# Designs tried in a protein design run: designed miniproteins, single chains. Part 14

Each design is a single chain, and the fold is of that chain. pLDDT is the mean over its residues in the fold that is shown.

## One batch from the design tools (miniprotein)

Design m493
Fold by ESMFold2-Fast:
Structure m493 (fold): chain A 83 residues (1-83)
Amino acid sequence: SLEEQVEELKKRIKENPNDAEAWLELGKVLHQLQRFEEAKEYYEKAIELNPNYKEAWENLGLVLLVLHEYEKAEEYFKKAEEL
């Protein structure tokens, strides 16, 4: 279930806070749950840890569109395209 995925990913992050993949995957699960503000925070954390993480920039752009932050979404999609 999505809830089991959240718990497993939170465990991974607790044991290794620098696991950029775990932060991205947690963001993706929260995005599927339509918890968009939380998804945004976790995507931002993934990017903080790995600024070249193309998938994190793409997913952050998608969440920003949902949150009506259109100019930032366009900027971040462009950044993903350059990676």
Scores: mean pLDDT 88

Design m494
Fold by ESMFold2-Fast:
Structure m494 (fold): chain A 64 residues (1-64)
Amino acid sequence: SLEARAAELRARLEALLADPAASAEEIQTAGKELVLTLQELGRDDEARAVGARVRAAIEARFGP
């Protein structure tokens, strides 16, 4: 289900954000898949929050 997929993608994104060895590409890819899944579920506010969090994490960790 989309609900189960969103939960799995969220767990994956949290693991990547906690991993100091994770690349910008890995974090962006997982974040993008979660955003798209949340949009399919109609959770637009949550999708925007995830997108903002991913952008902030990438900027803080890898620079502009």
Scores: mean pLDDT 87

Design m495
Fold by ESMFold2-Fast:
Structure m495 (fold): chain A 61 residues (1-61)
Amino acid sequence: SEEEAVEALMRELGLTRAQAEGVVTLVRELPDAVAVQYLVREAGLSEEQARRAVAIAREHL
């Protein structure tokens, strides 16, 4: 569920709720590779952190 994805992102990556909700929205709207690039460019995450965020969101959605 979206809430499970948000909670997992907060717990495993230390994201705020607003940041975690943003990741879930991007993953729902964009292909995974595009979501990773967006998170690296706009949110300042490393490529490894961005890939983990997308994977965590997909696992719980």
Scores: mean pLDDT 85

Design m496
Fold by ESMFold2-Fast:
Structure m496 (fold): chain A 78 residues (1-78)
Amino acid sequence: MELSEEAEELFKEAERLLKEAYEALKAGDAEKAIELARKAKELAIKGAKLAGLPEEVQKELEARMEGLVKKIEELAKK
């Protein structure tokens, strides 16, 4: 089942981008951190749709990812 494996790859890439976003925050690169976090959110949502997750689960994931982006934006301002 190719679609499930592709979804897993998208989630792995989203996780890598989140790690890079936090590394960018540590380096003081606020713009890069925010950009990477937003890209991670996009890939995670795309992965959830490809995996055929229920709409409720997709909405929860989107809300959680948006919360992470907001936290990164908040940390970037400091």
Scores: mean pLDDT 79

Design m497
Fold by ESMFold2-Fast:
Structure m497 (fold): chain A 69 residues (1-69)
Amino acid sequence: MEPTVRKAAIRDLMEHFGLSEEEAEEIVRLIEEGRYEEAREKLIKHAKESGVSEEEAERVVNGMVEALR
């Protein structure tokens, strides 16, 4: 993933889902490694805690996966 795109994704995860920088980096890294199910599961857990729906979390993960294809 391009460094600028990666940095933007980390920032969006921190701002919209309330993730720490370390948690956001872990999710992006899982997606870069092709571990999409693990990334999805972790983001959904954080989304629920932040008041974001599972549907929104799935859309974000799908968008990141598509950006890597």
Scores: mean pLDDT 76

Design m498
Fold by ESMFold2-Fast:
Structure m498 (fold): chain A 93 residues (1-93)
Amino acid sequence: MEKEFEAEILESLGRMALAVGDYETAIKQYEKALSIKETARIYLNLGKAYAGLGDYEKAIEYYEKAIKLAEEEGDEELKKEAEENLEEVKKKM
């Protein structure tokens, strides 16, 4: 659908921003994508972006959301990635 296509573009823009360390742009793009389609991957990447900014409380919140949704989606690999990122952030607090 049209909205799903827009969400995919926003996720791609977010991933590119995240890859170059532009965490604020990544957050903005992922939040827009999230308003269209809620996915565990978007929550995981929001957690990574907030962790990059040093906002570990927000990072934990989004990693926990990613874990819950990945479990519902049956995405074992994404769930494991989110759990590993969650533990890493907890060690920095």
Scores: mean pLDDT 86

Design m499
Fold by ESMFold2-Fast:
Structure m499 (fold): chain A 83 residues (1-83)
Amino acid sequence: MEADESVLPDIPPEVLKLAAEATAAAEAGNYEEAAKLALEAARKAEEAGFLAVASGALAAAALSYEKLGDKEKAAELRAKAKL
């Protein structure tokens, strides 16, 4: 199996951009937008095979929904963040 350390940071730029935009939206207090961007990042990361990145993005979306008071959706997304 190829376990190249040099491949580890090679995440698709579109996924990194969406994750960064989600973080910026959350820091600005735009939790609804942050959740949407984080869910999009998770979806694209999963499609690209970066499951750890997808998990992180789902966790970020869950946090944003928790900030919005949607604890049920936050709990659901946290469960999905494990896969």
Scores: mean pLDDT 77

Design m500
Fold by ESMFold2-Fast:
Structure m500 (fold): chain A 86 residues (1-86)
Amino acid sequence: SMAALLARLSPAERQELLAFLREELARLRAAGEDPRLIAWVEALLAAFETGEDAVYTGPALDDASSARLGEIVLRVQARVDAFLAR
């Protein structure tokens, strides 16, 4: 769960993840990316802010937007893994 993950991170590590996601979201918005992809990243950011699991109820992503979301998730995962390896 998101709450269990966040409990393992320091406040500074949580702020770094939030800053990364906010920066990615700002870049996606500036580039005029798929609104569904933007909505997914907004849901992911909200999950990290609240400690609740990410919820998306919109239409399914296409293959390109799904791949882009996967890249963002992998970059978040790499940061989390680095924090937890300390």
Scores: mean pLDDT 81

Design m502
Fold by ESMFold2-Fast:
Structure m502 (fold): chain A 65 residues (1-65)
Amino acid sequence: METVHMTIHHGDKPSPVAEAVAQAFRRAGAEAGKKVVITHVYGGTPQDTADSAEQVVALREQLAA
């Protein structure tokens, strides 16, 4: 079983979008037969949050391939 690591950056509060993305990623990983480990980080900048969102989209595309 292959393990995929992902870090999701939140601002001062948990983002509903980031939480939905984390759930979708766990489902996609399970469907692909991979173990997904998600690390949540709080207190990030808006840039950290944006970079995390882009990384999640890119990884989701890789899991779908």
Scores: mean pLDDT 66

Design m503
Fold by ESMFold2-Fast:
Structure m503 (fold): chain A 80 residues (1-80)
Amino acid sequence: SESDIISALLNGDESKEEEVLKAIEEKKKEAEELKNEEAIKLYEEAEKLLKEKKYKEAAKKYLEGEIEIGVQKLREAVLK
């Protein structure tokens, strides 16, 4: 789940780095399909920070990307 990925990042769990990277890549793909440019940038920054071992900063950027996607999906559902 998303909370499991955030928890792994916040705990600096190196055993989960590959799983977290894959999750970020999948979310980047979703953001591209939704044409959410801000979410794409946030996930790219999260990936960069993860590779730099800046786990808490990566978690923050990942969460910001999730918020952008969530807000877009909610907005599109309500404004139909």
Scores: mean pLDDT 81

Design m504
Fold by ESMFold2-Fast:
Structure m504 (fold): chain A 82 residues (1-82)
Amino acid sequence: PNRELILRAIALILDAIGLIIEAELDESLSEEEKAEIKELAEKAIELAKKALKTEDEEEAEKLLKEAEAVLDKARALLKEKK
């Protein structure tokens, strides 16, 4: 992919890793909430990795949009307060 797509993929991977660490350290989250956030963040990492491996910019952009949506869902769960 082009430089812009590569940078987006790397940023998504780093953000996802940060969310996993933040969720693990958050004592207010249940074990189920932590597991769900980790699963979504790991899904986003895998999609971003696929985007980095493809030479098709259209496919890369599609994968990055999907990764971003999954990561946004993980962020929403982390921010959810009763």
Scores: mean pLDDT 81

Design m505
Fold by ESMFold2-Fast:
Structure m505 (fold): chain A 63 residues (1-63)
Amino acid sequence: EVLEKAREALKAGKYDEAIELARQFLSEHAPAPGEALDPETREAVRILGEAIHKKMEADEAAK
């Protein structure tokens, strides 16, 4: 599903795609106030952060 596609995009070095997919997942699965964070929501946040970090490294290396 979306989260698995985001993970595969990250593994393939498609950081922009991984960012978009992770953001899509978070938009569709916004937690209710006071709700405990689901492991899937935490994973989406992790994928987003990792993809942004890797993209910044790749962009810096290209300069």
Scores: mean pLDDT 75

Design m506
Fold by ESMFold2-Fast:
Structure m506 (fold): chain A 74 residues (1-74)
Amino acid sequence: AEEAAREAGEAGQRAAEGFAEGTAEGAARGTGGALRAIGVVVEAALAGDEEAARAAAEAATEGLAPAGLTINAL
């Protein structure tokens, strides 16, 4: 369970880092690719564990908050 949460957190952090970079370029071009990246992370977390999904969403939201972005999965 903790390992699944850790993997979901790592996936969330990697996606948040890639999403932050992709969002900076996507904001100039279009946000479709950035939204897809979020979708992939959320779907992977949901497939693994519902508790891990919440942890991943929380980590991704905190990682993106400084960039002015918020993930609303609910």
Scores: mean pLDDT 53

Design m507
Fold by ESMFold2-Fast:
Structure m507 (fold): chain A 65 residues (1-65)
Amino acid sequence: SEEEIIEKVAKKFGKENDELFKDYIRGIINSYKENGKVTEATKRALESLGVPLEVIDEVKKLIDE
């Protein structure tokens, strides 16, 4: 389930071989599981590395479905 979400999102953004990108997706999933939202620290990490914030929306959609 979690790994499936990671692979789908990574593939959508052309990052299926980018382990750092996959780790950020894992962080987004864990933030939603533990806090019901993405923490400010996770958002800052994503933006500092040029990762699109749309990644958060894609992860949320797959978790909700």
Scores: mean pLDDT 77

Design m508
Fold by ESMFold2-Fast:
Structure m508 (fold): chain A 94 residues (1-94)
Amino acid sequence: MYKKLVEEALEALNKKDYKKAVELARKALEIAKKEKDEEGLKKAIEVVAALALALDDMEAYELAREAYKALEEKDLEKAYELAEKAIERLEEKV
């Protein structure tokens, strides 16, 4: 499930459809949290980081980077919370 959403989000990002890319990244994060899917969460965080860079939002990028670090430390709940804060910030920007 998340693989298709991540692919579609990256495709939207490449087309500079930032609103769609953010929406798809949000859905990928929600699915990863619901399914406790560490790999899915990792991929969703990578997309959020790429979106933050594309939108020149360094604070959202830093939140995504901290989410990735939490994921490496196996703190899935903290990783999700930080990633959600990053995507919320990007949602306001598009």
Scores: mean pLDDT 82

Design m509
Fold by ESMFold2-Fast:
Structure m509 (fold): chain A 66 residues (1-66)
Amino acid sequence: SLDREVALALARMLEALGDRFLKQGNYEEAIELYEKALTLAREAGAPQSYIDDLEKRLKEAKEKAK
């Protein structure tokens, strides 16, 4: 549905924003954005490969936040 396509597009935009915060050293903000992107990706029925990639990015951001 269009709503799911919009949710997937929003997930990708949040991922891109998370990547920007990660590069800036804003790890806590990157974590929040990746978590929101992951929630939207799951709700949108995104491919498992995309969900796995977001989970990996989230894990890396959490490791850098320590």
Scores: mean pLDDT 87

Design m510
Fold by ESMFold2-Fast:
Structure m510 (fold): chain A 68 residues (1-68)
Amino acid sequence: GMMSLEELFEKALEAIRNGDEEKAIEYIKELYRQGASKKQILQLLVEAEKHGLTKAAQTALAVYQSLL
């Protein structure tokens, strides 16, 4: 079956922490499509910036702004 929001969020964090920017971006986009909260997206933005994943951070910021 399709991944839950909780599972997607955990996989996004794991991808960011592992430096897998491409997978991180895919999971962030899927979280947005499935209605993830502003708080969850903001946490991913902060984590991506902390790990120097500029494109993942930019993707999370764009998603976060779309939810505002």
Scores: mean pLDDT 86

Design m511
Fold by ESMFold2-Fast:
Structure m511 (fold): chain A 55 residues (1-55)
Amino acid sequence: MSQEEIVEEAVELGIRLIREGASVTEAVAEAARFALEQGADLPSINRAASRVVES
């Protein structure tokens, strides 16, 4: 999976969690954890977190 694909999936997970009632902080933490588990680099993890906060 590419870095960009990991970011997209992490953001989708975070947005879904917010819609299900999770706080933004919880959604960001879960998106970052997912990205890390998929082998994302630090810039990609930070990008995913920023996009979840912006949603």
Scores: mean pLDDT 83

Design m512
Fold by ESMFold2-Fast:
Structure m512 (fold): chain A 59 residues (1-59)
Amino acid sequence: KEKEIEKLKKELEENPSDGDIFRELVRLLIEEKKYEEAKKVIEEYSKKNNTEIDIEAAL
């Protein structure tokens, strides 16, 4: 699953507005208990897509 997280990070970097990749990446990060990384991904996605996501609700 570590390799899957790295692939999704790369895919999201190439497609920063893709919500499906974003959701899958956040889900895997939470499953691996990488909450700090999940929070950063949510913040970056929100900033790049000019949307507000409730970080507490997403975690």
Scores: mean pLDDT 74

Design m513
Fold by ESMFold2-Fast:
Structure m513 (fold): chain A 62 residues (1-62)
Amino acid sequence: MAEIYKERGEEAFKAKNYEAAIKAYKKALSEKFDPEVAKKLGEAYEKIGKLEEAKKYYEAAK
């Protein structure tokens, strides 16, 4: 399950559909924490201008 959501998040991110990427990456993280996914979620939030949310996930990725 987590791998499917991670893949969907990556596809959405490549398509520049950052809101869909955020939704998919959040589901991936809820099933299994992955620092790489947390970092990607931060990048997606940054792309839509939600800098405080982006910082939160960048910190979680440490």
Scores: mean pLDDT 81

Design m514
Fold by ESMFold2-Fast:
Structure m514 (fold): chain A 96 residues (1-96)
Amino acid sequence: TEEEIKRILEFSLRVAEKILEMLKEGRYDDAVALAALASAIYYTFSKLSKDPEVRELDKKLAERFSEIANLIEQGKVDEAIKKVEEFIEELRKKLS
């Protein structure tokens, strides 16, 4: 439903903003852990949701958080920050 999609996007925005905060503070291990956890949660729900649109959204969110986690793990912090900022902007646009 539209309300479910909105809640998923709002939660994703809060998680992405927290990851960005952690990265800017040099808390890379915490940022990786949160991004990896978010990816795992969304991947799980992408297989459990009854709504195909919600499943596709959860799958895309899982992939975005996985990419962010991978960039941080590789020490590509500036690229990770850029990807998180782009993701935050995309989420804000979808919520407007």
Scores: mean pLDDT 89

Design m515
Fold by ESMFold2-Fast:
Structure m515 (fold): chain A 55 residues (1-55)
Amino acid sequence: SAEEAIAEARRLAETHPNPLARAVAGAGVVEAEKSPDPEEAARAARQGVLAALSL
């Protein structure tokens, strides 16, 4: 769900040891919160999570 994806991205933005991973996760949260469409919000958050986890 969008809420779960945003929560995961936010957690990574706050707690990940790599500052670049925190930045990309945070960007995913920002893009998700700008989107009125829950499917687009979930996609943006998931992209941030996947990018952060690859670092």
Scores: mean pLDDT 83

Design m516
Fold by ESMFold2-Fast:
Structure m516 (fold): chain A 74 residues (1-74)
Amino acid sequence: SRRELIAEQVKVAVKSMVEKADSDEEAIELARKAFDNLKKSLLDSGEATEEDLPFMEKVFREELSRYLGKEVPA
């Protein structure tokens, strides 16, 4: 489904940034930047709509929190 494909792209972006980071703080910063770029790309291509933004944000926060072992602020 569309949301499964969106979720997969968000999870891949988070994983890639966490693997590059040397600290939790850097992981959050890099993952947030990558996620912002991904959001713009998906909205511009029509693969995502504004209605998908809360879902994408939830997937992002849950995935990043899973790697860091702590909650990421909304």
Scores: mean pLDDT 84

Design m517
Fold by ESMFold2-Fast:
Structure m517 (fold): chain A 68 residues (1-68)
Amino acid sequence: MEKEEMAKKAIEAGKKGDYEKAVEYGKKLVELSKTEEEAGEALEKAGKEMKDNDGAAIASIGALEGWE
């Protein structure tokens, strides 16, 4: 539940152009996930449920670029 909620928040922030928040929620999603693949699957699933694949793509880029 929390992982899917973080994915949705990251997508919504990316859609609004709040890239900093999108990266923050993306990092939290990765922390809640055991692997980057699991985080990516959560973002893809949330994007399908929200019908916002563009927002999911932006959130994914933000998470990867902001990853340390």
Scores: mean pLDDT 67

Design m518
Fold by ESMFold2-Fast:
Structure m518 (fold): chain A 84 residues (1-84)
Amino acid sequence: MNEALIKAAKAGNVDLVRLTAAMARASGATPEDFEKAAEIAEKNGHKEVAAVLYRELARVYEQMGDTEKAEEWRKKAKELGLEE
C-alpha cells in the first residue's frame, strides 16, 4: 500500500493529495493503492479528496487498458461532486 497516498488522504488537503497522487501514478502505484486512499478520505469526510483519488484511479485503469473500470471510477468521482 502506498503510505504517502494514505497520509495525504487522511490530511484532507486537496492540493497535497493532487500532487501525491500524480507522483504515485508516475511511480507505478497500483489501482489498489488509489482505491484504499480514496476509501480512507471518504470515511474521514473528505469527499473532495476522495473524488480526486477516484479520478486518478480511473486514469490508472485507462493506462492499463481497462476502459470499463476507468468509467466506473470516473462515475464515482462525479457522484462526489467532481466534474459537474
Scores: mean pLDDT 78

Design m519
Fold by ESMFold2-Fast:
Structure m519 (fold): chain A 85 residues (1-85)
Amino acid sequence: AEEHLKKAEKALAEKKYSQASYYYMLAGTEFKKEGNTEEAIEYYRKAAEAALKGKDTGMVVAVMIRFRELGKEEEANELRERVFG
């Protein structure tokens, strides 16, 4: 997770929002595999924010799927409404 977080932070600092979103999603998935659901949710939220800043609808959809896999349908629906209405 730490490797992906460093890459996400670097991409975010360079305004490479789609790349930052991708690495935050990878970090979230690693925390999920470790059973750390709270950290997974936190980094999926960071991935969503980066994707929205980059106007990357494909990445927003990918994060919505991750939220639904964790049973966080409310968070997924909030992202859907912010992008699609």
Scores: mean pLDDT 83

Design m520
Fold by ESMFold2-Fast:
Structure m520 (fold): chain A 85 residues (1-85)
Amino acid sequence: SAAAREEALVARAEALVDAGFAAAREEVTELAAASGLSPEEARARARERARALARAAVEASLTDPSALAALEAALAAQEADVAAA
């Protein structure tokens, strides 16, 4: 179902944020501090944005089925970058 695919994409996007923060912990801490945020606050905001983007892509797929494929491709590319870090 569309709802199940949405929840799967949301979970994938959230996992990517968590993995990226873990892979680049020191760099993320420095960048977050430059924005006046703790690394935990920056991660929480990144997770919130990731959830919103995933849900927006699912909604867009109701009129353009390529929207989900584009998000899935983007997530896969970022997952590969994080894994290589």
Scores: mean pLDDT 77

Design m521
Fold by ESMFold2-Fast:
Structure m521 (fold): chain A 111 residues (1-111)
Amino acid sequence: GPGEEAGREGGKKIIESNTGEKGKRGGEGAGRGGRRAALLGKGSGASSAGAGGLTAAGGGYVGYKMGDDKLASESAGRGAESAGHGGSRSGTPEGERGGEEAGRGAAEGAE
């Protein structure tokens, strides 16, 4: 679905950036969308979106603080993909929109 596609594209942009700063910013964006999908979605998809968002935000931040550009970008990118996928699996339009926001936030942070 759109959330899964957005999460994949945004995650790819963060990983391709290979920078801790973009991993941190992109991870924060993915975290916001994942949180929205978790709050407004249902079932395991909503839980997966929340977990993906937390992985993106936390992994991006930790990698950035450690000076590990690869850890920051890969954690944030993979978390954004998971948040988008979870949003698409949430079974609600609002959860799907949260997944789309995770991918868009990831892509914006990667710029």
Scores: mean pLDDT 87

Design m522
Fold by ESMFold2-Fast:
Formats: structure tokens, C-alpha cells, sequence
Structure m522 (fold): chain A 59 residues (1-59)
């Protein structure tokens, strides 16, 4: 099922975001903080697009 694959991917992306947020909380290097913030932002964009696709398939 395509919907099932998208839901599993969403769960994986959300877990990855949580991991990066924890890394950011513990990071002291300003360069690495910026890199983590940019990576989190990209991941949040992917999550939003995936949530949109899931919603369209549930309609």
C-alpha cells in the first residue's frame, strides 16, 4: 500500500528530526549549530510535503 509506505516514511523522518533537535540542544560549536538548524529546517519541509501527500491519498 502506497499510503502505508508514506506513513512509515513520515514516522522515520519525525524520529530523525527529534534526534537532530537533541543534537542541537547539546551542541556548543556555532558552525555545527547552523548546520544542524539548516538540516532540521530541510527535514521539516520534507515532513510537511509528505503530510500533504498522505492527506491527499486519504481523501
Amino acid sequence: SELRKLILRLIGLELRRIGLELDLERETDEERKRELEEEIKRLEEEIRELEKKIKELEA
Scores: mean pLDDT 86

Design m523
Fold by ESMFold2-Fast:
Structure m523 (fold): chain A 55 residues (1-55)
Amino acid sequence: SKRELLAKLNEALQEILERAPPETARAVAQRVADLISKGDYEGALKLAEEALERL
């Protein structure tokens, strides 16, 4: 469901905020927000997960 997707996305974003430099965290958050505004919740989660792997 969309709620489950958003929950996973929030978990991934929390990890990014804890582990990433502030500039990286901000850039990822903006890209995630853009994808959400387009209705691409799966893409938003994938982007956040890929950002975590890059850290």
Scores: mean pLDDT 82

Design m524
Fold by ESMFold2-Fast:
Structure m524 (fold): chain A 76 residues (1-76)
Amino acid sequence: MEIVIEGGDGEILSRLIQLIARGELKPETVITVRTDGEEKVLTPEEAIQYVEDLISRLLTEAIDRAIEKQKEREKA
């Protein structure tokens, strides 16, 4: 079975988490992820790794944004 997920990082993360939570990621499932003109074909194991990477990246971006706000307050 092939599952196609398309959208931005947040949409892809949400869809993948739903699939995992509902037990729809079976060993024979192939997941195609499409974002901003890039297409990746993932196994269930790779999909779990992709979720971990996305969470890590989004968390890093949130931390960087918080640091930038702190720097702004120090300059003021």
Scores: mean pLDDT 76

Design m525
Fold by ESMFold2-Fast:
Structure m525 (fold): chain A 64 residues (1-64)
Amino acid sequence: MDAELERRAEMARRVAELVRAGRFDELDALIAAETDPEEREELERMRTVALNGLRETAEQRAAR
């Protein structure tokens, strides 16, 4: 099994949890604490995806 894929899936779940909980300051702190530029970029991408998903769901619910 690809350990890198499992690690990315775990990070994506953690980012999504923080976004859903509205803990954006903690999420931003996690990204700022990441010293590896590639890992930091991936965390920023996960943040954007999770945030866009949350906003899209809220907009769809408001329109119904």
Scores: mean pLDDT 73

Design m526
Fold by ESMFold2-Fast:
Structure m526 (fold): chain A 75 residues (1-75)
Amino acid sequence: SELEERAQRLLDEIDEIINEGRKLKLPSGYLDRANLAKDIVELALKSDDPEEQREAIETAERIVKNLKKEIEKYK
């Protein structure tokens, strides 16, 4: 489904963000936020409510967008 494809794409992006953040030795708070986004996506995939899944995925997408903007400052 569209939501499952979006969730998988987010999980892949989050794993890349975590890997890059570790290489750049970013603060624990940055990595904690990345792991929070991952937890939100994983919980969304376990939900049987499509609206709850969508809201959770949208929340994770916002977190990922902000993390991607922040990491650019360290490149």
Scores: mean pLDDT 86

Design m527
Fold by ESMFold2-Fast:
Structure m527 (fold): chain A 65 residues (1-65)
Amino acid sequence: VEELIEEAERLIEEAKELLKKGEDPSPQLYRAERLLTLAHILDPENPRVRELARELHELSKEAGL
């Protein structure tokens, strides 16, 4: 589950950089959502998953998703 969280975190950081450049972060955001959903199923009590899900939600709003 740690590897899923680390990959999602990396994708979220990539999405932030894309938004700063005015580029489409959709592919990164969609992939991060899938990884966080899987991580939540495997470890529902993990606070890192909850934090990253909040961050993903805010970035999705900024991207118009």
Scores: mean pLDDT 78

Design m528
Fold by ESMFold2-Fast:
Structure m528 (fold): chain A 55 residues (1-55)
Amino acid sequence: STRLPKEEAQKNVIKSIEEGLEFSIEIARKKGDLETAEEIEKNKEKIIELVKEEL
């Protein structure tokens, strides 16, 4: 089908995950902890891909 209801739900879940990770990244950057910020950025991509695969 052209429109998949699951895709909308998936986007909402991803949005929530992004918000949480973005908050953590901002804190790490504010503290000058670039290493932690980079690790979170990397994990964010991996988590998003995993969620997309499951949904």
Scores: mean pLDDT 75

Design m529
Fold by ESMFold2-Fast:
Structure m529 (fold): chain A 86 residues (1-86)
Amino acid sequence: SEADQLRQQGLAALEEGDYDKAISYFEKSLSLDPNDAQSWLNLGLAYLQKGEYEKAIEYFTKALSIEETPAARLMLKRAQEKLKES
């Protein structure tokens, strides 16, 4: 699907460290498939890497609302800790 292709491009950008490009692709993918918990998690990871901790918390929380995973829970805790240090 188009959502799957956009998600894969987002993942590639994330692996390259191009967080703005990753955000753009994940946002487009999520506009087509808003229930993709993994894309919400990866969107949060991109914002976390940019130091935008409040947005990272928002998107990790969204991922957890769709699917409770240890990875999303750990990333939420990490983002909350970073925000307190800011």
Scores: mean pLDDT 89

Design m530
Fold by ESMFold2-Fast:
Structure m530 (fold): chain A 100 residues (1-100)
Amino acid sequence: SEEFKKTVEKKKQEAIRRGTELGRELADLPEDERKSVLEKAINEIKKELQKTADEWLAKVPESEREKAKQLADRTIKLLVSEFIAAVNRELLRIRKEREK
């Protein structure tokens, strides 16, 4: 649906923004701490996205719920991937700026 597409796009933009902000924070941390902080942030975002998905799935008709769940699971994986990509992109940007 159009509403679903708009929600996904909004969540994608939020994931990119949050990933960029976390990337800035991680740039100032020791390498060993970066992994732990990133893992905790990924788990938190997964929980938030799952809660949003569960609220949406509760409104989906029973006959469509299994397919909707599969779509939600794929979308969560995509959004988490976008978050991680934004973190890595920002870390790379900062590294390049600090090397100049």
Scores: mean pLDDT 86

